# Ledger of designs, part 82: designed miniproteins, single chains, continued (3)

Each design is a single chain, and the fold is of that chain. pLDDT is the mean over its residues in the fold that is shown.

## One batch from the design tools (miniprotein)

Design m10831
Fold by ESMFold2-Fast:
Structure m10831 (fold): chain A 78 residues (1-78)
Amino acid sequence: MAKINELLQKYEDEIEKAAKEAVSLSEEEQEKLIEDTAKRLVEEVSKEHELSEEEKELLFQQVKNDIRSEIENLRSSA
């Protein structure tokens, strides 16, 4: 958990950027962007940190959840 949170902080700008882009998209396009962004970030992290398959799956789900939470925050603020 703690290591995943540190990695997410490193990529918080990418998560915020993805959420800002996604908030203006259709539901189908939004889900595709979330999944594509999460897959890309997991691949980048795994190159630096030699993650297990379980850690990659946890990070993938956490990135998707963080992007979705940021979308909700953006909709609430604007």
Scores: mean pLDDT 77

Design m10832
Fold by ESMFold2-Fast:
Structure m10832 (fold): chain A 64 residues (1-64)
Amino acid sequence: LQERIDKILAEFEKKLREINPDLPESERQRLLDIARTRLLDPTKVSFEELQILNKIWRGEKIEL
């Protein structure tokens, strides 16, 4: 499980860096924390947070 979670998060971070390279490190870490939380316990992620994660996975630039 941990190896699969780490793989998914690595892919997520790569996508985030490619689409939003100018994003502050603090915001990048926050989004990574939300993505990890969704993988471990999806009930702890809000609908708004889930929409942001989905936009990143679709390769869309996010507005925070």
Scores: mean pLDDT 76

Design m10833
Fold by ESMFold2-Fast:
Structure m10833 (fold): chain A 80 residues (1-80)
Amino acid sequence: VDERIAELRKEIDEIRAKLSPKAQKLFDELVARIKAGHYPTVDEVIEEAKKAGLSDEEIKLLVRLYLLTAQVHRLEQLRA
């Protein structure tokens, strides 16, 4: 499971690096919400990204990042 978490974190870092600073800031806010136990739906993530003025390509990347980060958080909780 540790190796899988490391692989997912690498993919997260690679996708995050492709985002604009605005999209990275929104992603960091989503990560804070996940850590607080608040999981927005994919539809809510898409709506927030559209309100922030992200492109369709950035919205797709942000959704992928959100899902990968939620998966990592769940795997980490299974270890605790």
Scores: mean pLDDT 80

Design m10834
Fold by ESMFold2-Fast:
Structure m10834 (fold): chain A 84 residues (1-84)
Amino acid sequence: SSAALERAKALLAEFKAASTEENFEPSRRTQMALVLLALGRADEAEILRLLATDPARFEALYRAVPEEERRRVMEELGLPFVPL
């Protein structure tokens, strides 16, 4: 949903604002989490739970996203494409 995409953009902006680096890029894991959030496939609470208790399922959720959707979301967020 558009609301999920806007939340992902807001969270990325918060990460950039907290950084002291002019060319800040989030970690691969954070980029994957932002894609899942933007597509509405998981909310922030579910992502945090999965990363703490079931990182394999977190990875599987990202891998289940079609490449074209992952690429589109990364472009929309202004981030480099994260391959599998």
Scores: mean pLDDT 77

Design m10835
Fold by ESMFold2-Fast:
Structure m10835 (fold): chain A 92 residues (1-92)
Amino acid sequence: SMEELFEKIEELGEKLGLSEEEIELMKENALERFGSNPEALKELIEMVERLIEALDNKERPEDLDEQIALLSSLTGVSASELKKRVEEVLNK
């Protein structure tokens, strides 16, 4: 659901230290890009959930570079900056 997606976006954003503006942009871009396709929306939710779980478990996901590229396109944050933030969380 869209409500579930927004909750997961907020949770991920807090873990990665995203600003309120970056979190809001991610929500808007996710809704515009995926909101009209239930299957794509479900896949995005599952991807965000997997990344949250990986960060919580300190495990690097095998598709990390692909996930970062997608997050970069949704947040406007560079892929290099997002990767740095993810690696800082994983290496705590």
Scores: mean pLDDT 83

Design m10836
Fold by ESMFold2-Fast:
Structure m10836 (fold): chain A 96 residues (1-96)
Amino acid sequence: SARKGVIYLDTWTSGGIPFSGARIIDEETGEETSVLFFTDDAKYIADKIAEVLKSRGITEVTIVASPSPGSVQLARDVAAYLEKNYGIKTEVVVLP
């Protein structure tokens, strides 16, 4: 059966520098991997997330975005990239 994960994804700017954070949770084991990125590049972030997902055999993820326009857009772009390039089933959920 497909292994499932949850990714909490956020992006922000501090001192003119873009940052992004991803917290990846394996739903089967509860194991958590947190990654800080010094970029808002969706392709780069998706490639790094995909390496974690592959190492855990995760093939389906819910991406939970912070309710900021930048974080929502990043989550959508990462989801699309993961589906197109890695065959990972994605769903994007925006926090209220």
Scores: mean pLDDT 89

Design m10837
Fold by ESMFold2-Fast:
Structure m10837 (fold): chain A 66 residues (1-66)
Amino acid sequence: MTEQDVRDLIRRLAPEIAKRVGVSPETVYRALTLFSQGYSLGGIARKLGISVSTVSKIVRTFSELL
């Protein structure tokens, strides 16, 4: 799978993940992009100004939709 395929998948799933987690689609997109680049959950939380538990919910929900 190419980097573009991963980016397109994240964009497609972001609204559904945002609805389930209770955050904006932009927050989901940014969190999953950083996660795909190898950032830790704590690193993502710090960069986005959200809790580690919120990042964990985003990543888990993404995995459930695959």
Scores: mean pLDDT 82

Design m10838
Fold by ESMFold2-Fast:
Structure m10838 (fold): chain A 81 residues (1-81)
Amino acid sequence: SSELEKEIEQIKKFEETVIKLVEEGKLSRAALVSLLALFRREHNLPLPDMAALLALSKEELIAEFRRVVEEVIERLRKEAE
């Protein structure tokens, strides 16, 4: 539906904004971990292992954030069918 596509577009813009802020050094690793946990909760995913996430590099955290966003988008598309 057009509403689903708007939601997915908003999620993708959010992802791009967060990654840009992390790459520019404006968002800390700890803030990214917190944001990832909140994003998972918003989309009814299990809470991640926070200690394990905090042990990841910035590049690994960005990759994990991209992975979770893609998982959420795929779930939303599948649930709409």
Scores: mean pLDDT 84

Design m10839
Fold by ESMFold2-Fast:
Structure m10839 (fold): chain A 82 residues (1-82)
Amino acid sequence: SSREELEKLLSTLSRTERDIARFLVVQGPDASFSASEIAKALHLSQGTVSRALRGLEKRGLVERDRRTGKYSLGPKLKSLYN
């Protein structure tokens, strides 16, 4: 089921990946941020955030606009708001 797939994905997240996912969930499905904006908001290095965002993007939990380079909630998490 979609719920079991989501629970399995969340169980594979590092602490940093969970913190970033939580931040984006709190900001809402229409919000987007650069890696540097997320790093500043969470008091993390840009390298740490960029690495975690790549992991989250591969799992479908975040989405990157290739034109702007900004990250938003991916389709797997956006479905929770619909």
Scores: mean pLDDT 81

Design m10840
Fold by ESMFold2-Fast:
Structure m10840 (fold): chain A 81 residues (1-81)
Amino acid sequence: SLEEIEAHAKALVVELLDRVDALAAGDPETRARLYALVQETAARMVEVIDEGVARGEPVEEIKRRLEEIAAETRRRIDEIA
């Protein structure tokens, strides 16, 4: 369901925000940069959900793509921090 997909995306975004807070708590400039990256990631996730739902893609395929996007952003957070 759309609700399940949206809940999954929200959980991934929360995990990314928690990681930013853990790694960049003492560096406001880096933290702001990483927050912007997470916002960009959330916007990409919305696009993937909208396109996937419009095309009638299986929930598991949409969730897998969201996980790939989150993993890419997680790697970038780790490289910047």
Scores: mean pLDDT 88

Design m10841
Fold by ESMFold2-Fast:
Structure m10841 (fold): chain A 123 residues (1-123)
Amino acid sequence: SSILQKKIDDAKAAFDKEFDNNKKQLQELYDDFGEAYRYKKLSEARGTGVEEGEKALAEVEKEIKEVRDKYNSKLDELSSLLSPSEAKSLRDKYEKEFNDFDNEARQQALDQAQADFNAQLAA
């Protein structure tokens, strides 16, 4: 029905906004992840122990998981409005886009943290 189609269109628009917000939140969390990783590497290199860095990494990983869990819950809600074939197509598309972004942000954070760590050791 036209009413159902409007609900689907509105839900997709709302999901896209939340997806953009989730990406921003993940980027901020990966900045924290990179800082915790750099701290752990410095503590290891200086022989001061790694427990604080490991704890900080675990806490950020938990928050990243919580963002992913919220994203998946909203994707489930949107998918419930669609036919099974449309739901599968939409899930496959958004899951790929989310995982690609998540993996890229994580790798960029690790690369930057490693570069910052190397620079601090050279100083």
Scores: mean pLDDT 84

Design m10842
Fold by ESMFold2-Fast:
Structure m10842 (fold): chain A 88 residues (1-88)
Amino acid sequence: MRALVLGEVVTKPGKGEEVAKKLEETLRRSPGVLSSAVTIDPSDPSVLYVAALTEDVEAAERAKRELEETLNRDPNVVDYKLWVLPLD
């Protein structure tokens, strides 16, 4: 059963692009991630949206943990929400 990792990330002003690149790198290295996108909100470049399609829920939970580790290490991150959505 495939799963999605979904997220919203709030950065400090002017840091959206820098944080987005780090999230893209984290997802690219995560085993079991099939495809991913990190997008910057066109109305507010400090807000990022994350979506990753994974092989299964285990891969999604792993990718979520790796994203949390990346976000928690980054002083430019103000807040974030991440969740896993199982697919039928």
Scores: mean pLDDT 86

Design m10843
Fold by ESMFold2-Fast:
Structure m10843 (fold): chain A 83 residues (1-83)
Amino acid sequence: SMEEAVQRAYELGYNGDVGGLQEVLRSSPSPEERIRNAEAAKEGALQAIKDNPSDAEVQTKAGTVYGVATGAIARARRELAEE
């Protein structure tokens, strides 16, 4: 379901799981679904940063996932603008 995909994306973002996020985005055929899932992953990554302010590894992984999600949102928004 949409709720399950969003929750999964948030958890992947929180855990810094780039590969898992890429798989979720690949299985999200519409640009709107990719934006929704990528935004959830960004929120998960931000929460991981807040929960772990002194953990350099968590900060780095969360930053990487945040970057991947930001790029996915930009690409999906571009697809919507060209349609």
Scores: mean pLDDT 88

Design m10844
Fold by ESMFold2-Fast:
Structure m10844 (fold): chain A 64 residues (1-64)
Amino acid sequence: SSDDEMRKFIKELVIEANKELLSKSDDLTEVGKKVQELADRLNEARRKGASKEELRKIAEEVLE
């Protein structure tokens, strides 16, 4: 289902962002804050009907 696909897509974005941030920084507290912010923003955007493209844009902003 599209909802299951979107949920899995969001989870993959969060996991990938966490790995990317951890590979670039040893500041675990700041990494954790960014990952939580990403998860919150992605889930809120999904609730508003955001597309996969919009979710990817949000992840890119957090990963900067």
Scores: mean pLDDT 81

Design m10845
Fold by ESMFold2-Fast:
Structure m10845 (fold): chain A 69 residues (1-69)
Amino acid sequence: ATAEEAIELYEQGKIEEALELAKKLDEKERQKFIDYVKEKEPLLSEEAIRLAIEGKEKEALEIYVQNLS
């Protein structure tokens, strides 16, 4: 699996499937996916994106809300 496959799922609105695929990527490919999401969602921290990939969506949302303050 590649970052490009995870990005394609994200662009299709298949966010859960994109995050599941990103979790299976090596660090280099996972970082490419994170960098892509960070560029599209500049208010999301890298930490929040990594937590979402781990399946900790509620924890990711809490960090996102904290960064808005």
Scores: mean pLDDT 73

Design m10846
Fold by ESMFold2-Fast:
Structure m10846 (fold): chain A 70 residues (1-70)
Amino acid sequence: KKELIEEILKLLKEMVEKQLEKLKEAGKDVQAFKDFIAAQLPAVEKYLESLSEEELEKALEELKEVLKKA
């Protein structure tokens, strides 16, 4: 279960970094967005820990699909 949570968090971090690069290229201030995401991280981690292993596997699969289209 912990391995699934770690992989999901890694993919979420990659998605955030992709969005930050896009925002930076568009001339947006990314610091406020970075601060917002950092503040959400503990709540996201706690939420993932509340999910079943099957729910985590589905979440991981969906995140991989989103990343493929990004």
Scores: mean pLDDT 75

Design m10847
Fold by ESMFold2-Fast:
Structure m10847 (fold): chain A 75 residues (1-75)
Amino acid sequence: SEAEKIREKIREKNKKVYEDWKSTQDKILAEAKKLIDEGKEITPERVKEILQSLGIEVTDEQAEVLAEYIKKKLE
């Protein structure tokens, strides 16, 4: 459909933004793996510290959701 073609073009133009986001996610996951290797668990508090070190600010509630997401990704 016409709408699908328009969405696809928008997606292509935003491909760089998606790649940058994916790169950021990869960095977050790498830092989380380092914490596990250091004998630390992936907790909301630790996830908040990782994101803060990368210049990303989150609330405690958002950190809780992200910690669950990261745990699932690393399982």
Scores: mean pLDDT 72

Design m10848
Fold by ESMFold2-Fast:
Structure m10848 (fold): chain A 94 residues (1-94)
Amino acid sequence: MTAEDILAAVPKLRKEREEIVEFLRELGMPEEVVEKVEQLLLTIIEGMELKAKGGPQEKIDELEAEYKKLVEELEPYQEKLAEAADKYEERLKE
């Protein structure tokens, strides 16, 4: 993926974040898990945008650390999140 492709995808990813968060709430996911998933998605989007813009590297490193922390905190919910992702993909086809 080129830097231009990443920057073009950012607005769509921000919209999809809102839709994913709402979908997780509809599935009855605990609010603490929904909040962490939203933080994870925001961290990914910001990291992609900064990498495409060429820095600053210090901020990119901070976002990578936050990403790892959030992934570890969400590990107990991995199976439920995978099931939710499958259901979300089915909804996108309708």
Scores: mean pLDDT 78

Design m10849
Fold by ESMFold2-Fast:
Structure m10849 (fold): chain A 84 residues (1-84)
Amino acid sequence: SKRLEELRERVRERLERETDPIKRTGLEQVLRALEALEKGDILEAEISLGMAQISLGVLKLIGDDEAAAELDEELERLQELLEE
C-alpha cells in the first residue's frame, strides 16, 4: 500500500529528528508495526502497537503533553491501517 509506505517514511523522518527517549521508543514500535504489516505479520504488528501504547501511557503519566499528542497521532494512523 502506498499509504503504508508514506506512513513508514513519515515515522522514519520523525525518528531521525526525535530527541525524547520515551517518544523515540514509541515511534520505534510504530515503525516495527508498519514493517510487520508490510510483511503480512498481523500478530507482530499488534504486539508492536501495544508496546507503543505503553510509551504513550508513560508520556501522559510524566505530563509530556506535546510528545504524547505527537505519538498518539502516529498511533491513530497505525490503528486505521490495522482496521483496513
Scores: mean pLDDT 83

Design m10850
Fold by ESMFold2-Fast:
Structure m10850 (fold): chain A 85 residues (1-85)
Amino acid sequence: IKQPLKTGGNPEIVEKDYAIFKQYDKDKDGFISKAELSLLLKDSGYNLSPEKLDKIFEEADLNKDGKLDYTEFVFLMMNLGNFLE
């Protein structure tokens, strides 16, 4: 099993991503739903088709639980440009 664990991350990116993550994590359970991710990306200026959103969510959801933890969320945000083309 390969996990892209960060070593020597950028503090500025981590702080901003965590603030956004907490804003959309309504119950503070450490997870973001697909619906919340859709809203977050739209608020960030991304207009995604349902098909693109489904693919991005599936690629980031390593546990296939239908939700993203903070590590999966950061992975998605770092690779967003590749998914959006």
Scores: mean pLDDT 68

Design m10851
Fold by ESMFold2-Fast:
Structure m10851 (fold): chain A 90 residues (1-90)
Amino acid sequence: STETTLQQLVDAITKVFKLTIKGWEKLGIPTMFLLSLWISSLTSEDFARASPLVQEALRIVLISKIDELQAKGELTPEVAQELKQRIEAA
């Protein structure tokens, strides 16, 4: 089903994101730097060529990461809401 495919994509992207963030943290690079790059990529020509399900899965993963950072106190509610609006608008 579409819901099953979307969940499988979300799970796969989440796993890749966790590994990438962990690697960059070891190098002292802030998670916010990677998050900013990923959000910026949503308006790219290459991302526009991805299937709607892949685009939706990436938006879900990015929003989930913003929620996690807000819960940890690394983002204010105001900044978190602004970033979520940018993701939904892309």
Scores: mean pLDDT 80

Design m10852
Fold by ESMFold2-Fast:
Structure m10852 (fold): chain A 76 residues (1-76)
Amino acid sequence: SIDRLTEKIVAAVEAARDDPLLLDVAVALGLMAVAVLKIQKDYEGAARLAEALARAAPEYREELLALARELRELAA
């Protein structure tokens, strides 16, 4: 399921925190999942994933929270 895939992506980002290259790849995978959810019009799920990625990857926090806010506005 998409929820399980989302959990695994967030866990991969958390595990990659100490390796900048792996972190960049894991965040890119997370952004692909956000894009898939947005295409499926699951704006709530996409926003929640972007928020979880922002917590797991503080380097990307500002960009990911901006994306989450945009997705929240689409969900309303």
Scores: mean pLDDT 83

Design m10853
Fold by ESMFold2-Fast:
Structure m10853 (fold): chain A 89 residues (1-89)
Amino acid sequence: EADLRVGLLNLLQEAIALAKRATTDPSLIPEAIAKLREARRKLEALVPGPSPVSDRLLSLLDAAIAALQAGDPAKAASLAQEALNIAAF
Protein backbone atom coordinates (compact mmCIF):
# COMPACT_ATOMS: atom_id res chain seq x y z
CA GLU A 1 0.00 0.00 0.00
CA ALA A 2 2.90 2.40 0.74
CA ASP A 3 4.38 1.29 -2.62
CA LEU A 4 1.08 2.18 -4.35
CA ARG A 5 1.15 5.69 -2.80
CA VAL A 6 4.77 6.26 -3.88
CA GLY A 7 3.83 4.96 -7.34
CA LEU A 8 0.86 7.37 -7.50
CA LEU A 9 3.02 10.39 -6.56
CA ASN A 10 5.72 9.39 -9.10
CA LEU A 11 3.11 8.94 -11.88
CA LEU A 12 1.59 12.36 -11.10
CA GLN A 13 5.04 14.00 -11.26
CA GLU A 14 5.78 12.22 -14.59
CA ALA A 15 2.36 13.21 -16.00
CA ILE A 16 2.89 16.88 -15.02
CA ALA A 17 6.34 16.90 -16.68
CA LEU A 18 4.92 15.28 -19.86
CA ALA A 19 1.93 17.69 -19.95
CA LYS A 20 4.28 20.70 -19.62
CA ARG A 21 6.45 19.34 -22.47
CA ALA A 22 3.30 18.63 -24.53
CA THR A 23 2.66 22.42 -24.69
CA THR A 24 5.58 22.49 -27.21
CA ASP A 25 5.42 18.84 -28.41
CA PRO A 26 1.83 17.56 -28.88
CA SER A 27 3.16 14.05 -29.71
CA LEU A 28 3.59 13.60 -25.92
CA ILE A 29 -0.15 13.98 -25.21
CA PRO A 30 -0.91 10.20 -25.48
CA GLU A 31 1.91 9.38 -23.01
CA ALA A 32 0.68 12.04 -20.56
CA ILE A 33 -2.86 10.58 -20.79
CA ALA A 34 -1.48 7.07 -20.17
CA LYS A 35 0.36 8.23 -17.02
CA LEU A 36 -2.76 9.98 -15.68
CA ARG A 37 -4.91 6.90 -16.35
CA GLU A 38 -2.39 4.72 -14.48
CA ALA A 39 -2.37 7.25 -11.59
CA ARG A 40 -6.19 7.11 -11.49
CA ARG A 41 -6.06 3.29 -11.33
CA LYS A 42 -3.54 3.37 -8.45
CA LEU A 43 -5.68 5.94 -6.61
CA GLU A 44 -8.73 3.65 -6.89
CA ALA A 45 -6.62 0.78 -5.46
CA LEU A 46 -5.50 2.95 -2.51
CA VAL A 47 -8.93 4.43 -1.63
CA PRO A 48 -11.65 2.06 -2.95
CA GLY A 49 -14.36 3.61 -0.76
CA PRO A 50 -15.97 7.02 -1.39
CA SER A 51 -14.42 10.00 0.43
CA PRO A 52 -14.35 13.78 -0.22
CA VAL A 53 -10.56 13.73 -0.75
CA SER A 54 -10.54 10.72 -3.13
CA ASP A 55 -13.57 12.15 -5.00
CA ARG A 56 -11.72 15.46 -5.50
CA LEU A 57 -8.54 13.68 -6.64
CA LEU A 58 -10.49 11.51 -9.12
CA SER A 59 -12.31 14.62 -10.45
CA LEU A 60 -8.98 16.45 -10.94
CA LEU A 61 -7.43 13.46 -12.74
CA ASP A 62 -10.50 13.05 -14.97
CA ALA A 63 -10.44 16.81 -15.75
CA ALA A 64 -6.70 16.66 -16.56
CA ILE A 65 -7.25 13.71 -18.95
CA ALA A 66 -10.16 15.59 -20.58
CA ALA A 67 -7.96 18.70 -20.99
CA LEU A 68 -5.27 16.63 -22.75
CA GLN A 69 -7.90 15.04 -25.02
CA ALA A 70 -9.14 18.58 -25.85
CA GLY A 71 -5.56 19.64 -26.76
CA ASP A 72 -4.96 21.82 -23.67
CA PRO A 73 -1.84 20.35 -21.99
CA ALA A 74 -1.21 23.56 -19.98
CA LYS A 75 -4.59 23.16 -18.23
CA ALA A 76 -3.89 19.44 -17.74
CA ALA A 77 -0.53 20.24 -16.07
CA SER A 78 -2.23 22.70 -13.68
CA LEU A 79 -4.98 20.20 -12.75
CA ALA A 80 -2.46 17.36 -12.25
CA GLN A 81 -0.29 19.66 -10.07
CA GLU A 82 -3.33 20.43 -7.90
CA ALA A 83 -3.96 16.66 -7.56
CA LEU A 84 -0.29 16.10 -6.59
CA ASN A 85 -0.45 18.89 -3.96
CA ILE A 86 -3.55 17.29 -2.38
CA ALA A 87 -2.11 13.72 -2.52
CA ALA A 88 1.35 14.70 -1.15
CA PHE A 89 0.51 17.22 1.60
Scores: mean pLDDT 82

Design m10854
Fold by ESMFold2-Fast:
Structure m10854 (fold): chain A 96 residues (1-96)
Amino acid sequence: SEYEKLVKEAEEILKETEELAREGIEYASQLDPETASAYISKLKSGLAEARKQYEELKKLAEEGGDIKEVREKVEALRKNKELVEELKREAKELAE
């Protein structure tokens, strides 16, 4: 179904976001304690938001909710991934 395809797409985005957050935390952990704490906090918050959005998307899809709202949540997950990727990039540049 269209719902199954969107849930699978959301799962892949979440998995990619988890990997980006993990790598970002590894880079941030190499920084001074104050800067490390700030980036790790932001990366963990981004990951928590991604997980929340995924669970909400999955529930909406399981309930046969508005397909447009499901698509909007996939887009929200993509935007959140972009923010986590940017945080990883910044932490990496500071660590290098």
Scores: mean pLDDT 89

Design m10855
Fold by ESMFold2-Fast:
Structure m10855 (fold): chain A 109 residues (1-109)
Amino acid sequence: ALEEALRVAARALARAAEEIAREQGWEVTGTRAEVDLERGRARGVATFRAPADLAVAPRGELVGELTDIRSIDDVIAGMRAFRDAAEAAGLPRVARVFEEAIREIEELR
């Protein structure tokens, strides 16, 4: 169950990064989700390009990461923290991604 919870978290982090990039007007060129169960890590990445008229750093990555995860409850706590941060930042679509991830992870308990 913990490995599945980390996979859900990694996918949510990648989707959140994608939504943030899109809300900035950036083109998302790829996403990836990475899990390291031995190290208690979940990582989500969105690769993007800035608008073509911006010559400085036209490509980049947005990264979300959970580290030192020991239990499903740690994954849920991490997802809640990201949700609360997204709400505080005025990003309701990003908060929704984490709310959906929390619900999916709770079903794995």
Scores: mean pLDDT 84

Design m10856
Fold by ESMFold2-Fast:
Structure m10856 (fold): chain A 81 residues (1-81)
Amino acid sequence: AKEEVEKYVELDKEIGRIENRLTTQDLSPEERAELEARRQKLVKERDEIGKKFEPYIKALNANKLDELDEIGKVVYEERKK
């Protein structure tokens, strides 16, 4: 469980880095297409892990931490690290 949450966080961070490049950098059409393809692959990998923890991940994103059980609290703490 913890290892899957850590992998989710790392994939989410990498996706964020790619999205930042796509929005802030003056990229060629070829570079943009390559980054978009990489982003889509990482999003798919993240979403497969996220399905197992979907209620907890949604609560984290919606800032509804008081609705989380003990497992959700573990996910929240790993997200903070």
Scores: mean pLDDT 70

Design m10857
Fold by ESMFold2-Fast:
Structure m10857 (fold): chain A 62 residues (1-62)
Amino acid sequence: VEDLRREARELQRKAAEYTVKAIEYFKKSKENPEFGKLAEEYRKLAGDYISRAEELVAEIRA
């Protein structure tokens, strides 16, 4: 079970990293629309990692 908890934590860390990048590119998108697309891509990646982490946490508690 500890291995699943470790995996969930790693996925959460990656989600946080992509969320930070999404915010940074979103701020830059006010000057360049291309950064808006990058912000959306990173936000989507962050969401995917969050969903996977939540799935593992649910399995641990089941």
Scores: mean pLDDT 80

Design m10858
Fold by ESMFold2-Fast:
Structure m10858 (fold): chain A 60 residues (1-60)
Amino acid sequence: MDAEVEATIAEIEARYGDPAITAAIRTAVDVHHLSPEEVRTVARMAARGLAEGRAQRAAR
């Protein structure tokens, strides 16, 4: 696996601190062979989706 991709995953794990985001990124990398830039994009999308899901549950 590309060392830059692994470094990017570690950076995202440190930034977000959410195991669900890290798991989503690792799955996407394994299935889709993503670049570091694509990994950062998936992390932003996962973080947004998680935040929206939490907000929707809290709003009921």
Scores: mean pLDDT 73

Design m10859
Fold by ESMFold2-Fast:
Structure m10859 (fold): chain A 90 residues (1-90)
Amino acid sequence: MEEELKENVIRRLKSLEAFAEAAGLDEIRDYLRELINKVKTASKEELKQLLDEAIERFRKRLDTATGVEKQALLAAISALEQMKKEIDKL
């Protein structure tokens, strides 16, 4: 059950990474790659913390983001919040 949850989180993060790469958002792409690597070895509690840190970082970046970057960040925040909600239901 926990491994399946972690695999689902990694798949969603990889989708966000692919979108960031396609949009030319290299800094967001690189951050998502780092996050994916951390998630692979994370406990359930560490996973929640990593998702919270990612949400906070992307929200701060929204203050200065426009156009495609803003849309990418909004999509990423929404996906991360959904993933966290699913983890909390366990």
Scores: mean pLDDT 82

Design m10860
Fold by ESMFold2-Fast:
Structure m10860 (fold): chain A 83 residues (1-83)
Amino acid sequence: EEAARRERLERAAREGQRLVDEGMRLVDQGNYDEGRRLVREGTRLVAEAAREAGDEELARAVRGLGKGMLNWIEKKKKEAEAA
């Protein structure tokens, strides 16, 4: 059912955003590994739900955004290690 798939996507978006927000807070605290894990988990959750809802464009966009966020966290970790 389309409504059930949309509801699942909305729930995944809320939970995924919560995980990304918590992950970014951990990155700000210098906990890069746990922060990276939560960001990966959150963006993966949303991308999978979008794909299951038939929104391939949203799924690709979320995967791209997640990859960018993970690369940024890795860069911040390396900068912290160099300091």
Scores: mean pLDDT 83

Design m10861
Fold by ESMFold2-Fast:
Order: structure tokens, then C-alpha cells, then sequence
Structure m10861 (fold): chain A 60 residues (1-60)
């Protein structure tokens, strides 16, 4: 389960970094995606988090 914890930590770090940079659009999009995964009870691996972060950044 360390991989699932690592995935969540990667995503949380990306949200905090976006907030620190003043990028509210990115922070909101990342937080919304994280919330959706949590509501679904889906566990996020590091690779899945990294892919989601890249895709969300590309879509903004």
C-alpha cells in the first residue's frame, strides 16, 4: 500500500506547489480530480498521480 500512499502524496504536493505559485486554476483542477478519486474510493498509485497531473496541466 506504500505505492497508493506515494501516489496521494505526489498529488497533494502538486496541489500545494500550485497554490504556492498562485496558480489557482491548476490547484482547483488537481484538488477536484483528487476529490473525485477519493469519493470513488479509488487508490491512486504514483504513476497514476503523475499521469493525471501531466494531463490536467496539458488541458489548462
Amino acid sequence: DAESRAGIEVLKRAVLDALAAGDLALARALAQWHREQMERGVRITREEAERAIAEIRAAL
Scores: mean pLDDT 80

Design m10862
Fold by ESMFold2-Fast:
Structure m10862 (fold): chain A 66 residues (1-66)
Amino acid sequence: SELADKLAKYMKEKLGIEDAEKLSIGELGVLAAQAVGMYVKSMSDQNEYAALEYAFAAATLKEKKA
C-alpha cells in the first residue's frame, strides 16, 4: 500500500498539479497502472504486486470521497 501510494503521488507530482488537471483521472490511472504493470512484471514479485493493487484501490476511494 505504501509503494502504490507513493507511485500515485509521484505520477501526479512528476506531471505537475496543473498538468494533471488537463488529464482525466482515468488517463492518469491508466498511465500509472501501465508503469506499475511493467515494473512488477520485470521484477516477477507477486507480493509487491498485491501491495500495489491494494493501494490503488484505496487511492480511488479517496478521490471519490470528495
Scores: mean pLDDT 56

Design m10863
Fold by ESMFold2-Fast:
Structure m10863 (fold): chain A 68 residues (1-68)
Amino acid sequence: PAELARRFVAEVAELAEAGVPPAEALGRVQIPAADIERVFGTTPEDATRTVANHLAALPADRRRAIRA
């Protein structure tokens, strides 16, 4: 579960850096919706919004580290 969560967060961070809004980011993530639901315990849409909001609060250096 931790590896999938880390990959999801990294992919959402990359898409946010590219200017992709959370609703569109979900469609571009390479992780299946069922796996996102299992790992985060919520809908893929809610998980994407929550992660995007959390990442937006971080300074650029921290977002870059997550994407690496």
Scores: mean pLDDT 75

Design m10864
Fold by ESMFold2-Fast:
Structure m10864 (fold): chain A 68 residues (1-68)
Amino acid sequence: SMVETVRLSEEEIEEIKELIRKYLELSGIEVKEEDIERAAESLRLIPKEKLPVLKEEIEKLKEAIEKL
């Protein structure tokens, strides 16, 4: 059997891009927009079993941003 996948919406991808950008800027890390876009695009189609893990990582990222 093949792994069941979930496709993230454009809105979800844009939210992830904004969080990555904000975290890197607050951390003093200079990153190209193309690299941020590539990172977010890598999450567009994920295994369904990884969806809760992704949601937890997003929450951790939001918490990290608040602490910077």
Scores: mean pLDDT 79

Design m10865
Fold by ESMFold2-Fast:
Structure m10865 (fold): chain A 98 residues (1-98)
Amino acid sequence: MKEKVEKAKEELEEEVLKFAQPELDELLSKPKSKEVQEEISLLLARAMVAIAKGHEEIEKNPNLTEEELKELIEKAKELLKTLSEEEIEAIIKEFKEK
């Protein structure tokens, strides 16, 4: 069971990072302005929050099926696209104050 949980976490992390990679590569190709640096930081924060929430759901359901894992990965990808700066700041603050 422990191996299944760790593997599910790794798959979710890899898929979220792969999904973010094209946007990150595009930002890294731009001139290193303060705005570009803030955009990179925000994208990485979104990816970390999406991964953390996905990991939390996997930990709550260690007997997750492959279909349920795929659904969680899709939810994490959606979260990465929809999270606002204010929502990210609120989540990071909540994570930091624990």
Scores: mean pLDDT 78

